Designed miniproteins, single chains, continued (4). Designs and how they scored, part 6

Each design is a single chain, and the fold is of that chain. pLDDT is the mean over its residues in the fold that is shown.

## One batch from the design tools (miniprotein)

Design m12178
Fold by ESMFold2-Fast:
Structure m12178 (fold): chain A 95 residues (1-95)
Amino acid sequence: MDEVLEVAREGFRRILALVEREAPELTDEVQALIDKTLARLEKAKSLEEIKRELYKFNFELTYLAYKAGKEDLAFKITEIIGETLKKIEEIVKEE
């Protein structure tokens, strides 16, 4: 479980760094969503719960990016979340 959280934190750090560069006005809202999502992931008891929280996080982040007119940022965020989920699936299958 701790390894899953470390992978999530790494992915979320990459997202925050992207937002700070491409849409700095969204940084506070994105940080709040990261904190909320990490707290929910700590309570997740299954891969299906982790997937649900990551899909919800992706939806919330991409909505903010689209609302700001940053379609490229929305795509990059989706890629990082997809990579993060794939790494988590590999960890869960090996344990």
Scores: mean pLDDT 85

Design m12179
Fold by ESMFold2-Fast:
Structure m12179 (fold): chain A 84 residues (1-84)
Amino acid sequence: DLDKLLEEERERALKEGRLTQAKGLENTLNDDNPANKALAWGVLGARRGLSPEEVREEVEKLYGPEYGEIAGTVNEILLNMEKG
């Protein structure tokens, strides 16, 4: 459940003093915009060790293939940033 993951990450960010991140997570949790939800899935999925394929499939089921592709791509980019 994305909302549960967003709440857990927001609570962690607040505890760690990352106020800007906590505010961003709160905005995403209260936003019904599928593009913002897809971005959140991509970022949190990468942090939780989910594959780009798993994230894409889940988001596609909820919001459609366009948003699934966005979420999967964001997840893949974050996993590949280790090479920089």
Scores: mean pLDDT 75

Design m12180
Fold by ESMFold2-Fast:
Structure m12180 (fold): chain A 76 residues (1-76)
Amino acid sequence: LEETEALRAFTLNPAFASLFDMAADGVLDAGAVRAVRRFQALNGLPDDGVVDERTAAALEAALASDSARLRELSAQ
C-alpha cells in the first residue's frame, strides 16, 4: 500500500478507534502494535509501537483531517 492509502485505510478501519482506546488503556495485542508501528513509520515518527503524545496527535490529526469524507468514500 502507498503511504496515503495505508493511512486512509488505517483511519477508516473500525479497529482504529478500538486501537486508540486500547493504547490509552495499555492493552494492545500484537496486531494493534504492528498497526501503530506502521502508522508511526508512515508519519516519520519512531516506530516503537507506543502511542505517545506525538503518535496520539498524529492519529487525532488524521481522524480530524477528512473523517466524514473518508467514511463516505469507503461506503462506495
Scores: mean pLDDT 59

Design m12181
Fold by ESMFold2-Fast:
Structure m12181 (fold): chain A 99 residues (1-99)
Amino acid sequence: SSAIRETSQGLNEIADQTDEWIGEKLVKETKEKVKKAIEEKGPEAGKKVKDEGLARARALGLSPDQLARVEEEIEKELEKIIEDYKEKQKKKEEELKKK
């Protein structure tokens, strides 16, 4: 009933805050693993780590809103790291052509 929902709002807020904390921790850990994988093995290794991180997020039973935020944050970081990697490779090739 609606009356029970109003009385339980504080408990639901604590659960939502816990899901947010778990999601933020997972995003941080996955971002660090993605960056390391790309630096060591290139962009495809980073994509594999991203997929593993997203599978973990789903297995943890995060709310749909938190899952969407985790997916968006990890995808955004992956794109940024890949772009930085491409720019670094381009600069290295340009330096080799000037000799």
Scores: mean pLDDT 73

Design m12182
Fold by ESMFold2-Fast:
Structure m12182 (fold): chain A 70 residues (1-70)
Amino acid sequence: MSREEGERSKESIKRWLEKIAEEARKQGNQDLAERAEELKERVERTDPSDTAAIIANALEAGRLEQELKA
């Protein structure tokens, strides 16, 4: 993955996590909202060229979304 693709992936994941945190707060799930914010900070610190880390962050975001929908 190119650095430009990694930057775009990071922004997409961060935006996805913002939506997860917002919805979690609306549901009164403060723990899930905090976990989404923590992952967003981790995504921000991730090297855009580190494809494995970006994929791992995306998978974790997906797990948080599944918990939100359960």
Scores: mean pLDDT 84

Design m12183
Fold by ESMFold2-Fast:
Structure m12183 (fold): chain A 69 residues (1-69)
Amino acid sequence: NSILTLQKGLNSLGVKEIPVDGKLDEKTKKKLLELFKELGLPERYYDVDNITEETQKMIVHAVLEKKAA
């Protein structure tokens, strides 16, 4: 489950607001969209229904980069 993998990855990086339940419900979508905006990701990545493995890697890298700054 790619969503569960993303949730676990973000939780391990300290993003505790996103539940680790493998569900892509409205609450999870809202929290992901808020995170994407906070990270400054382009709007083309706001399609939370179609998160690819490459998008997941980009999100994780963006979180790490923001924490290092």
Scores: mean pLDDT 71

Design m12184
Fold by ESMFold2-Fast:
Structure m12184 (fold): chain A 69 residues (1-69)
Amino acid sequence: MMTDEELLQQLAEAAKAQDVDRMVEILKQLDLEALRSTILVILRPLSEEQRRELIERVPALKALEGALL
């Protein structure tokens, strides 16, 4: 069982690898409310295309969409 910190590290690695499917799986396991700031920092450097796919597959990310703009 991964901790939130380990999941965030894996999210950053998946982003570096351009692995959207893996990022989706990780984001579904994260407490998006508690980790909002860190998630935004990781997702901000991603392409707009990748962020759109993540929001589509993880509806809870729509709450962060305004901050990603």
Scores: mean pLDDT 76

Design m12185
Fold by ESMFold2-Fast:
Structure m12185 (fold): chain A 88 residues (1-88)
Amino acid sequence: DPEVVEKLQRLSDLLVELRDRVKTKEELEFMAKLLSKMRQEIEEFAKKSNDQSELLKLEVKLSAEVLRELAEYLNDEDTLKRLEEIEE
């Protein structure tokens, strides 16, 4: 699904930009914890399903959740607005 791939790429780009705003050890540890949880959920899904389309949709959902939680933690209103635009 090209639309799902495009959304995942836009979310990935936004996460890279948000990483540049992470300044403290505590912020880095929070980001690492969110990314670790996302990876675990993706791995658990992949063990139970060979549906690559559903896996890609899960990656979009989890990437958006990580971005939202991290942006809220950093009080980054610009990133939250851009995330809403991607999820439209």
Scores: mean pLDDT 83

Design m12186
Fold by ESMFold2-Fast:
Structure m12186 (fold): chain A 88 residues (1-88)
Amino acid sequence: SEEVLKVLEKLAEVVPEGKPLLEDFTDENAYEIAEEMARLAIESGDIEKIVAAELALEELYRLTGDRRFLELSIEIAVVILKEAVERV
């Protein structure tokens, strides 16, 4: 859907390493693209990118009802919490 693509495009502004993935976008591969963008965000070590990925996954779950987005957003939220604890 156009709304799903817009969420991923907005995430790609914060995680520009993921922009090439959008070239192959389909509604059926939206999860695989979002998962790879989240992986790139975590790999960057940039908390702003990781938070942007988590928020995008929540919005994708709201738009699609696909529980895989919710499950991945929870996994990313755990990464954010661990990062916050390590900075104390």
Scores: mean pLDDT 84

Design m12187
Fold by ESMFold2-Fast:
Structure m12187 (fold): chain A 67 residues (1-67)
Amino acid sequence: GKEDEEKLKKLIETGKGLAKAAARELLGEDDVEVQVTIGPTTLTVTATSKNGTVTLTGDLSNSGITY
């Protein structure tokens, strides 16, 4: 429903923010390309820079959001 879409949108934005923050701390780069992949039970956020890649994977199985 619409409420689940809003929860997912907030979760994606949170994940993107965390991936960018991790890339700044670990890779020392602010200029990063962020990609989001949503699986049936997982959310994967990848931040890629010239110095490397940071990947964050979250388990959605307990969030109530499924596909």
Scores: mean pLDDT 73

Design m12188
Fold by ESMFold2-Fast:
Structure m12188 (fold): chain A 100 residues (1-100)
Amino acid sequence: TLTPLQIEILINMEISATVATVLVIQGQLSPEDKQKLDQMIDQLQEAARRYVRTKSREDLEEVIALIQQIIDFMKKINAPQEKIDALEQLRENLEELLKR
């Protein structure tokens, strides 16, 4: 069963992905960059669903790696720092789960 903390982390992942999507909608990105962002969001959501089901360390590491890829992309497109900070906080929270 998911703990309240695990549910909160998943909700925060969904919020972060939604925020990334809002930047695409604002027309600041090329069609190629929009496609890359959509693909990264889809991969993150799928990896998150897999981790919720399996609870495996390997699936959690994949989620963390995908969040890092999105952070790197957000930095390249000069996304608002607040959105980058939210994703970095989510990554750090998930990294704490790996230490247990």
Scores: mean pLDDT 71

Design m12189
Fold by ESMFold2-Fast:
Structure m12189 (fold): chain A 98 residues (1-98)
Amino acid sequence: AEEAAELLLRAAELLEEAARLTPNEAAREDLLAMAEAARRLAELVREGNLYLAAVTAGLLAAELSELQRLYDLPEEARRLVEEAIELIKEAQKLLIEQ
């Protein structure tokens, strides 16, 4: 469970960096909101609500994929978001297998 929480906190940091590199204000605000969601999800994991955390991780990954389709992000920001999505998916797998 702690490993999943650490992956989610890493994903939040990547999303915050992606937001910093993003000149579009609406996209930046959405990325920061997703980073905050990842931090809350890590807290949910640490509280032991693993099933709800796994479901929410899947939804967060899907929302981030949609955000990349809605906004033309700078290449570096896009790569950071893609890395964050993979970390969130890895966290979800760990939560399902425990």
Scores: mean pLDDT 87

Design m12190
Fold by ESMFold2-Fast:
Structure m12190 (fold): chain A 79 residues (1-79)
Amino acid sequence: MLTPQELYDIVRASVRQLRDYADTLDRLGDTDTAREFRRRADELDRRAEENRNNPQKLGEIAREGGEEVDRAQDAVDAL
């Protein structure tokens, strides 16, 4: 099983990737979708920090972060 630190690092990686996709969406003219993914990235970052010592919650947040990254990839691919 992953440590809490490893789970936290996974969430932080997803947050960075979401922000990168949001920047791409913004550059392609989908500013509204870019703003939504930035809000989702900020929410994931906040939740990860609040739950840093809770591996079960961090695991849930990491899974959600991965799903958000997949959605952001799909949004970029649709443009």
Scores: mean pLDDT 87

Design m12191
Fold by ESMFold2-Fast:
Structure m12191 (fold): chain A 104 residues (1-104)
Amino acid sequence: EPGEPTEIDKETLIENLKGEIKKIEELLKKGEISEEAAEYLISTLEELIEKIKNGEISTVEARERYNEARLIAAAMNVVGLSLEEAEALSREERIALIEEALAA
């Protein structure tokens, strides 16, 4: 039973995105993520932070874009797709391929 929809404040979201960048950098150093997936995700998150700071997108839009970027990066890292191949897939196709790869 939902109360009022509560939007996360932009400063908290920016700090969360910065934290994700640091996690990705750590995974890259450990070899647990591909360089292509890490570079794509880091650059996308840095762009989102800039757009949030400039008021170009809402926190809701930023969260949706972040979730899409995570799926693209996961398809690159888990399935082994190139960025171009991962971007060419629908959201549903990305999810299905990731789930299939993880269930194997």
Scores: mean pLDDT 79

Design m12192
Fold by ESMFold2-Fast:
Structure m12192 (fold): chain A 86 residues (1-86)
Amino acid sequence: SAQDEAFAALHRRHQEEVVRLALRLDPDSALDPATATLEEVEALEDRYRRVSEEMRRLVARYNAERAELAGNEELARELREIAERT
């Protein structure tokens, strides 16, 4: 469905952005934006969320867009406000 395609595209974009940011923060990491698994992406989010404002914004924006695709407009609005303030 169009919604499934939109969710897959959002997931792919988020995966690439998280891995690319992690590579900028730690260039010695053996990460590939094209092949990173969901588990690797989640581990990178947890690792860098505490030390990187960009990572916090990226995660917050992704969560807001997921909420919007799921039809939860109120949660999406709140999460977008958090993303803009961090």
Scores: mean pLDDT 80

Design m12193
Fold by ESMFold2-Fast:
Structure m12193 (fold): chain A 97 residues (1-97)
Amino acid sequence: MLAEIEAFVRSETGSPEENLRIARDALKMMAIRLQHRGLATEPILSEEEWVDEETGAARSRMTLHVQGLTPEEAEELAKEVMYEVGADEVRINFHEL
């Protein structure tokens, strides 16, 4: 199964550069934790970053192969990482191959 993981940081939380770093750190932590649990496989298939220079909003996205990850576990992990890194949103979307 494919998982698309996205971290979002809004303009309220800092500069574009700081917000992008937070979003990136959230995805890095998600990848590390999923790999540590044996739920994600290498390699990461795609990584994309966006920053809105006018609003300071930042978003980072990655896609990777996952196995055995439930929607409930995904939601719990995303909330944990969001709290620890200070991102405004971390979400996981599942895609069929």
Scores: mean pLDDT 78

Design m12194
Fold by ESMFold2-Fast:
Structure m12194 (fold): chain A 90 residues (1-90)
Amino acid sequence: MAEELEKAARLVQEAATLAKNGDYDGAIKAVEEAIEVLKKLPKNDFVDQLIEALKRAIELIKQGKYDEAAELLTGVANALRRLAEQLKAE
């Protein structure tokens, strides 16, 4: 659980960096990999909301809204890290 959330957070942060650097294909692939990691977790409504936010980030990249996508990805990465810490604290 926590390790998968940390892995997803790293992938999402990488996607934000790639989007800022103009590697939009790499950013989309990193987001898709993060979504697949999160889908393997037990059902959690907050995680489901983060998956939908990640799908929105892909659509923003496809629409050329790169700064908005990078901001959203950074927010999701922070949320995933906080959730991982909460699970470690029981």
Scores: mean pLDDT 84

Design m12195
Fold by ESMFold2-Fast:
Structure m12195 (fold): chain A 66 residues (1-66)
Amino acid sequence: MLEEARRFGEEVGRRAESEEEAVEAVKRWTNQQVAARRLSAEEAMQMEKVAIEAALRTLRERRERE
């Protein structure tokens, strides 16, 4: 579960052009999981935190390599 969130965040970070875009993509994904009743609100918040952290880390690492 959390490992899936981390991998999703890393993928978002590789493709996103801004930190705002990365955060929005992750929030959209977690909201879809809650709407589909696959995650509780508490589970969604935890996965969102992990995925955002991974996405921002990946995006920043990509910028450093530029």
Scores: mean pLDDT 78

Design m12196
Fold by ESMFold2-Fast:
Structure m12196 (fold): chain A 68 residues (1-68)
Amino acid sequence: MPSHLELVERVIELAELSQQPSASEEFKEEVREIFDMVVSTRSLSPEERAKAYEEIARRVEEAEKRAK
């Protein structure tokens, strides 16, 4: 399971990539959705948060592949 810190760092990297002039609108939307998911985890129980982190990690991996 990815750590919260690792997910936050990866989301920040994706946010920086989304600010590049070459970033597609579709990529920018994906990064925004991932960021919103991370913010939403603050209201979850520890068990729900763990599941949310797994889903966020999956979305981050897909966005990273798309950025290549």
Scores: mean pLDDT 77

Design m12197
Fold by ESMFold2-Fast:
Structure m12197 (fold): chain A 66 residues (1-66)
Amino acid sequence: MEKTIKILKLLEAALKHALANPDTSRDQLIALIRKLAEELGLDLSDKQIDTMATFVLSTTAARQKL
């Protein structure tokens, strides 16, 4: 499986978690992304994890109509 597909699965799981848990902090989301990356065998840089966390938070905020 390509790295891109694994990243997409990780983002989907993180988005689902954030939507189900609207009080999720950025630190909690970063911890979740790291855990999911380990489960998928992905080695992600701090910049990649930060970008993913920012994307998930902005996307879930827009969907929740903050």
Scores: mean pLDDT 77

Design m12198
Fold by ESMFold2-Fast:
Structure m12198 (fold): chain A 65 residues (1-65)
Amino acid sequence: GSSVERLKRLLESEGARTVREAARVISEMSGISVRTATRYLRSRGARTVEESARAGLELLDKLFG
């Protein structure tokens, strides 16, 4: 959806090229550790920045409702 594309663009603008780099940006947005964010994204099968945006939105929704 539009929200996934917007988060993907944000991650890419912050220089994210990998799941771990996307997790760093999500960590900065959410306050959770990079390790926790990376584990969550990988547990959802994310292998690309786009897949990380989709999983990252799910994580942010769980944290902030």
Scores: mean pLDDT 85

Design m12199
Fold by ESMFold2-Fast:
Structure m12199 (fold): chain A 107 residues (1-107)
Amino acid sequence: MSLALKRFQELADELKGDIDAKAAQALRLADELDSLGGTELAQEARRKVEEARRLADEGVELLLRGGLESDDEASRLANLGMRKVNEANRLLDEAITNLQKGIDSLK
């Protein structure tokens, strides 16, 4: 295994771990909000978590492909992968914020 591939694997694992932690937090908050009667907002947040996981998986797959390529192509794939991971983080942060506001409004 090349050093570049190893570095991309380590980065992909770290990014996936961060996404999984945020997704778990969002799903816990969605369950709490749903129990308080906020079913519509909870379901919207669960949909955003599913989309974020898909984007994160696509992003880490592109990062891993970048580790198999050289120079310009590796950079292109890494940039595309990071854009997808950043969008996944944005969706999760939005879901968490909206869920927290919903819970606060119903308590």
Scores: mean pLDDT 85

Design m12200
Fold by ESMFold2-Fast:
Structure m12200 (fold): chain A 96 residues (1-96)
Amino acid sequence: LEEAERLAEKGIAALEAGDVASAKRYFEEALKLAEEKLKTIESLSDEEVERLERIVSRIYEALVASGDPAFEPLKKRALELSIELGVYRLKRAVLK
């Protein structure tokens, strides 16, 4: 999670600097790590799931704010991950 979080922060910093290519690379790697963590979500603590959701949400918000059409595929991936994480959190809360 720390690696994905660090990559997301680097992506946001690159985006703020106008380096779209670097931002895209960092966000792609961060989302890939998030997708890998989602595959093992049953093994994650509630705190780790919350951290993962925060990382994905921050990436999505940054991509939306940029308005750059080059980020449309990444926006879709981040949105899909955010939805899956939200659904999982609801299921975990209902089950106990």
Scores: mean pLDDT 78

Design m12201
Fold by ESMFold2-Fast:
Structure m12201 (fold): chain A 92 residues (1-92)
Amino acid sequence: MDPVDYRKLSPEVRKAKLDLESRWSLQVMDLTVRMKQLEDAAVRAQVRAAVDRMNALLDQAMRSTDLAEIRRLGAEIDALFAATRALLDAAE
């Protein structure tokens, strides 16, 4: 991630970034732990692709200083997480 001077950001932007990074970390950990329990290589590949996309969206959010963009990217991460969880639930 590119370094951002958090001291120059509004409190709302700082909180949104910290909340998003925390939520993303828990989501990626959950998907990664569940993926390791699966023997289906195709499902594992789909989960890895989703995690890679979530990581790319987080990187974009961390570079942003726009609260609306951070929230939009967070919603995209949440949607990818929900879809990937549903894929894992169907594979079990």
Scores: mean pLDDT 82

Design m12202
Fold by ESMFold2-Fast:
Structure m12202 (fold): chain A 55 residues (1-55)
Amino acid sequence: MTGIDLAERQVVSVMDRYSDDIDLARDIMYNIGNNIGSLRDQVLSIADRVISDHQ
């Protein structure tokens, strides 16, 4: 779960930095999720949820 906690914090950080570019933040988080391997699906689910909350 430490990897998921880190990914969630990174999503929040990216959203804060790119608050006016939510689609860009989504693409970045999906790329991060894909690179995490076994945590990919979990990270993508968290990223989509966080990004959707900002739309």
Scores: mean pLDDT 65

Design m12203
Fold by ESMFold2-Fast:
Structure m12203 (fold): chain A 89 residues (1-89)
Amino acid sequence: SEEIERRREENRELQRELAELYEELKKDKEALERFERHVEEVVARLRPLADAAYAAGLDPELVTLELLTEALREAVEFAKKLLEEVKKK
C-alpha cells in the first residue's frame, strides 16, 4: 500500500508537468497533433505488456500504475522534444 501511494504521487507529479507542457503544445497545431499521435503509439505498445503481466498473475493495480508511470514519462519526454523543435523555428 505504501509503495502504491508513492507511485500514485509520482504519477500526480508527472501529470502536473505534462499539463504545463500541454498548455505550450496547444499554441502549435502541428506539435499538438504529433504529440497526440505519439501518445496513441505509446498506449498501443504498452497494452500487450499489461496483458502479459496480468497473464503472469501480477497485481493488476501495480501493473496499471507502473505502465501509467512509464506512459507519462514517455509523454513528458516527447512533449519536451517537440517544444524544443518549435522554439528553433
Scores: mean pLDDT 80

Design m12204
Fold by ESMFold2-Fast:
Structure m12204 (fold): chain A 90 residues (1-90)
Amino acid sequence: LYDKGLELFRKGKYEEAIELFRKAIKEDPSLEPKLLYYIGLAESELGKFDEALENLERSEEIYRTKYHDEIAAALFRMAAAVVKIQQKLS
């Protein structure tokens, strides 16, 4: 599921990629923070900026609070900031 979701994401099939990523999280919850990041990016490409920001901020929260990975959290915070800029330009 994860590899197939990434292939669809790379091909620009964002809605199909999101469906596979959500199924992958259900089967392996440890993938949640990583896949919420890709779901957020795919949602941004679809113009679903509010949903994208929610998923990117959730991914940041999990990396910061559960994994204590502040570098990964900071990178995902930057991704959320880019999505906010795109939302304002739309």
Scores: mean pLDDT 77

Design m12205
Fold by ESMFold2-Fast:
Parts: sequence; C-alpha cells; structure tokens
Structure m12205 (fold): chain A 95 residues (1-95)
Amino acid sequence: MLSEEEKRKLAEELMAEVWKKLDETVQAIKNKEPEEKIKELMEETVEALRRALAAVEEVDPELARRLREATLRALRDLAAKYPELQPLLDAVEAL
C-alpha cells in the first residue's frame, strides 16, 4: 500500500490536471469561445476527473469519494455563476 503522504501527492497531482482543465473551460466561457470548443473542454475535464477518481479509488476509496464530493460542490458553485457548465456538473454527478 502507498503511504498517506504518497496517496495525498498522487491525489494532488491528478486533481491539479482536473482543476487546470476546469480553469481552461471557465476561461473559454468568459472569452465567449464557440460552443463546440467549450463542449470539448468540458468533455476533457470530465475524462480527466474520471481517470483521477479511478486512480485514487484503487489506493484509497474513501479519499476518491471525498474528492468527488468536493469537486461536485465546486462545480455547483461554478455552474451558478456560469450556466454553460451545467452539462459538466450533470456528467460528474453521473460518475
């Protein structure tokens, strides 16, 4: 088994990529990029999160559950400000 520090580092590294993709999606919305580009960025964010949660779940299912819930809370707050993110929130809730 990985140490608690190694589990934390793995989660931080994987979630950093998820947050980076989410920030790129939010910036595309703010810049009024085409819908097709925003949709592609949302799909990339969902896929990055799905992979991150799957990898963390293999080492710590409870940490994966907490990361999923924390991500859902953040996405609900963002979707309230940027309604264009609703499909992303719906996709993550289905994970």
Scores: mean pLDDT 84

Design m12206
Fold by ESMFold2-Fast:
Structure m12206 (fold): chain A 60 residues (1-60)
Amino acid sequence: MSDEEIAEKIAELTGLSLRQAKGIVEAGKALGPRVAAQLAKRVGGMSDEQAAFIEELLSL
């Protein structure tokens, strides 16, 4: 999947803006999927299930 498609799926799942979701994708590239998902959980107030799904999307 493209980075744009991953960002769109994250935005849909979390209710974040597409711009914020693109930031999570960029964090995944710089820091790795696990760290990016943990940051999204802590900053975005997401559930463990949502964070795990973000980690899986970033690992593709």
Scores: mean pLDDT 78

Design m12207
Fold by ESMFold2-Fast:
Structure m12207 (fold): chain A 94 residues (1-94)
Amino acid sequence: MELERRMEELRRELEELGFEAEALIMEALFLQLKEAGEDLEAALERMEEEVRKLKELKEKGVKFPEIGESGKKAVERAREILEAARRRRAAEAA
């Protein structure tokens, strides 16, 4: 779908910038919002704006700190959400 393609493009852009953890978190959040029936277009617009700001800061040579404990927990949660979704899709296909 169009919105899913935009999310995939956004994820790839974050990965190219070196924000792999943030890419995972955003992908998991998008999936949760989709399952909850939330406004995905509004959510994507906000995510795209945040990524634009990150690009500008990186271009200006701003150094980003290491991910703290809450960020590491968010990454672990994101991986769990994505794996659960993959298992669900496999079960639906069977």
Scores: mean pLDDT 75

Design m12208
Fold by ESMFold2-Fast:
Structure m12208 (fold): chain A 74 residues (1-74)
Amino acid sequence: RQPLTDKEVEVNFKNALLFFEWGFYDLALGMIKRVIQELEDQGRTEQAQALRDKAVKYFEEKGYLKLAEKIREI
C-alpha cells in the first residue's frame, strides 16, 4: 500500500468537487470518503480530520447539509 502524497490528496479532493459540480453527488461523496479512510488507515489522523472539516464546510456553505452529515460520520 503506497502512501498518498499531500499533492495526491489535494488532487483527489479537487476531482471529487468537480464531480459534485457536475451533479455526480454519490460519486463525489464516495471519492472523499475513500481518501479520508485511506488517510486514517495510514495513521494520518490530523490530515484526515482537516480534510473532513474542509469537505463538511464546503457542502454546508453550498446548502447540502445531508452530504455534510455523511462526511462527519466517516
Scores: mean pLDDT 80

Design m12209
Fold by ESMFold2-Fast:
Structure m12209 (fold): chain A 58 residues (1-58)
Amino acid sequence: MRELAREAVESYTRRGLHPDLGIGDVASGNPDIPFVAEAQRLGIDLDELVRAMREEAA
């Protein structure tokens, strides 16, 4: 989970995007978002992933 949260935040930051955009994308629950699909595949709760992403972005 923490590794997925870090990779998600880094993916957005590396592209010059604000990490809040990544947090919003995951919070949407849209499976077309790669990190949402990965979380669902791994059985990770999206609310828990969003919380971890906020901690990584702080």
Scores: mean pLDDT 81

Design m12210
Fold by ESMFold2-Fast:
Structure m12210 (fold): chain A 52 residues (1-52)
Amino acid sequence: MSINEYEAQLATASGEKKREIMLQAIRDGLPSVLAGLPMETVQALLAEYKAL
């Protein structure tokens, strides 16, 4: 997916769906999608990804 596509989905999503989209961006190698998020949130998502 493109960065714009991820941003559009994140703008409308909340809760677990938002988390799922962010994890997918990490798997797709697009961490720049997460650059605007709080550092704590990014670290938590990376920890979840590593636990998989």
Scores: mean pLDDT 64

Design m12211
Fold by ESMFold2-Fast:
Structure m12211 (fold): chain A 103 residues (1-103)
Amino acid sequence: SREELVEQLEQLARLLQQTAERFRKEGDFTLERTAERGLETAQKAIDLIRQDAPLSDIRRQVIFLGATLTMARIRLHILGIDDPLVDEAVDLATEAEQLLLEL
């Protein structure tokens, strides 16, 4: 349902905010900025759902969010960084994409 999709995206947004704060404390401005952009994309998806935007626009934002986070995880792994918060963010984005298929 749309309500379940919003709940998943809100959980993801909270996690991305936590991830950005962590990278800020570690002094990694590139990773902080990546997490912030993920947060902005998640928030935009939530806003589109709440405004009853066309499903095509909602789908585009959710898919773009998933792709952005997956690419970030791959880049971090190549650098030898495996962060549980990043893995959880990708998992939540995947769950949001699955809920989108039920709309």
Scores: mean pLDDT 82

Design m12212
Fold by ESMFold2-Fast:
Structure m12212 (fold): chain A 89 residues (1-89)
Amino acid sequence: AELVDVPAEVQEIVAPALEAAAAVAAAPDDEAVRTEGAKRALRSLAELLRREGASREEIERVTREALEALRDLEEARRLVEELREELLK
């Protein structure tokens, strides 16, 4: 696995995000599971950036960009659901 040589501290930071990703994969249509997964992923990203010595401004920028991408993904999912509802009849 790519994470074999990763320090234990980084593995502990990433573990909640990996667990959340597994939960989302098991229940992709559950908005609550996706929301919790997004929160854990963003928190892990911020912690990893802090560990890498990123500035507060850089962490805020990257976290904001990731949040915007997640909102765009959720909007796309809503549009797909609307199209599915229209095509069902």
Scores: mean pLDDT 68

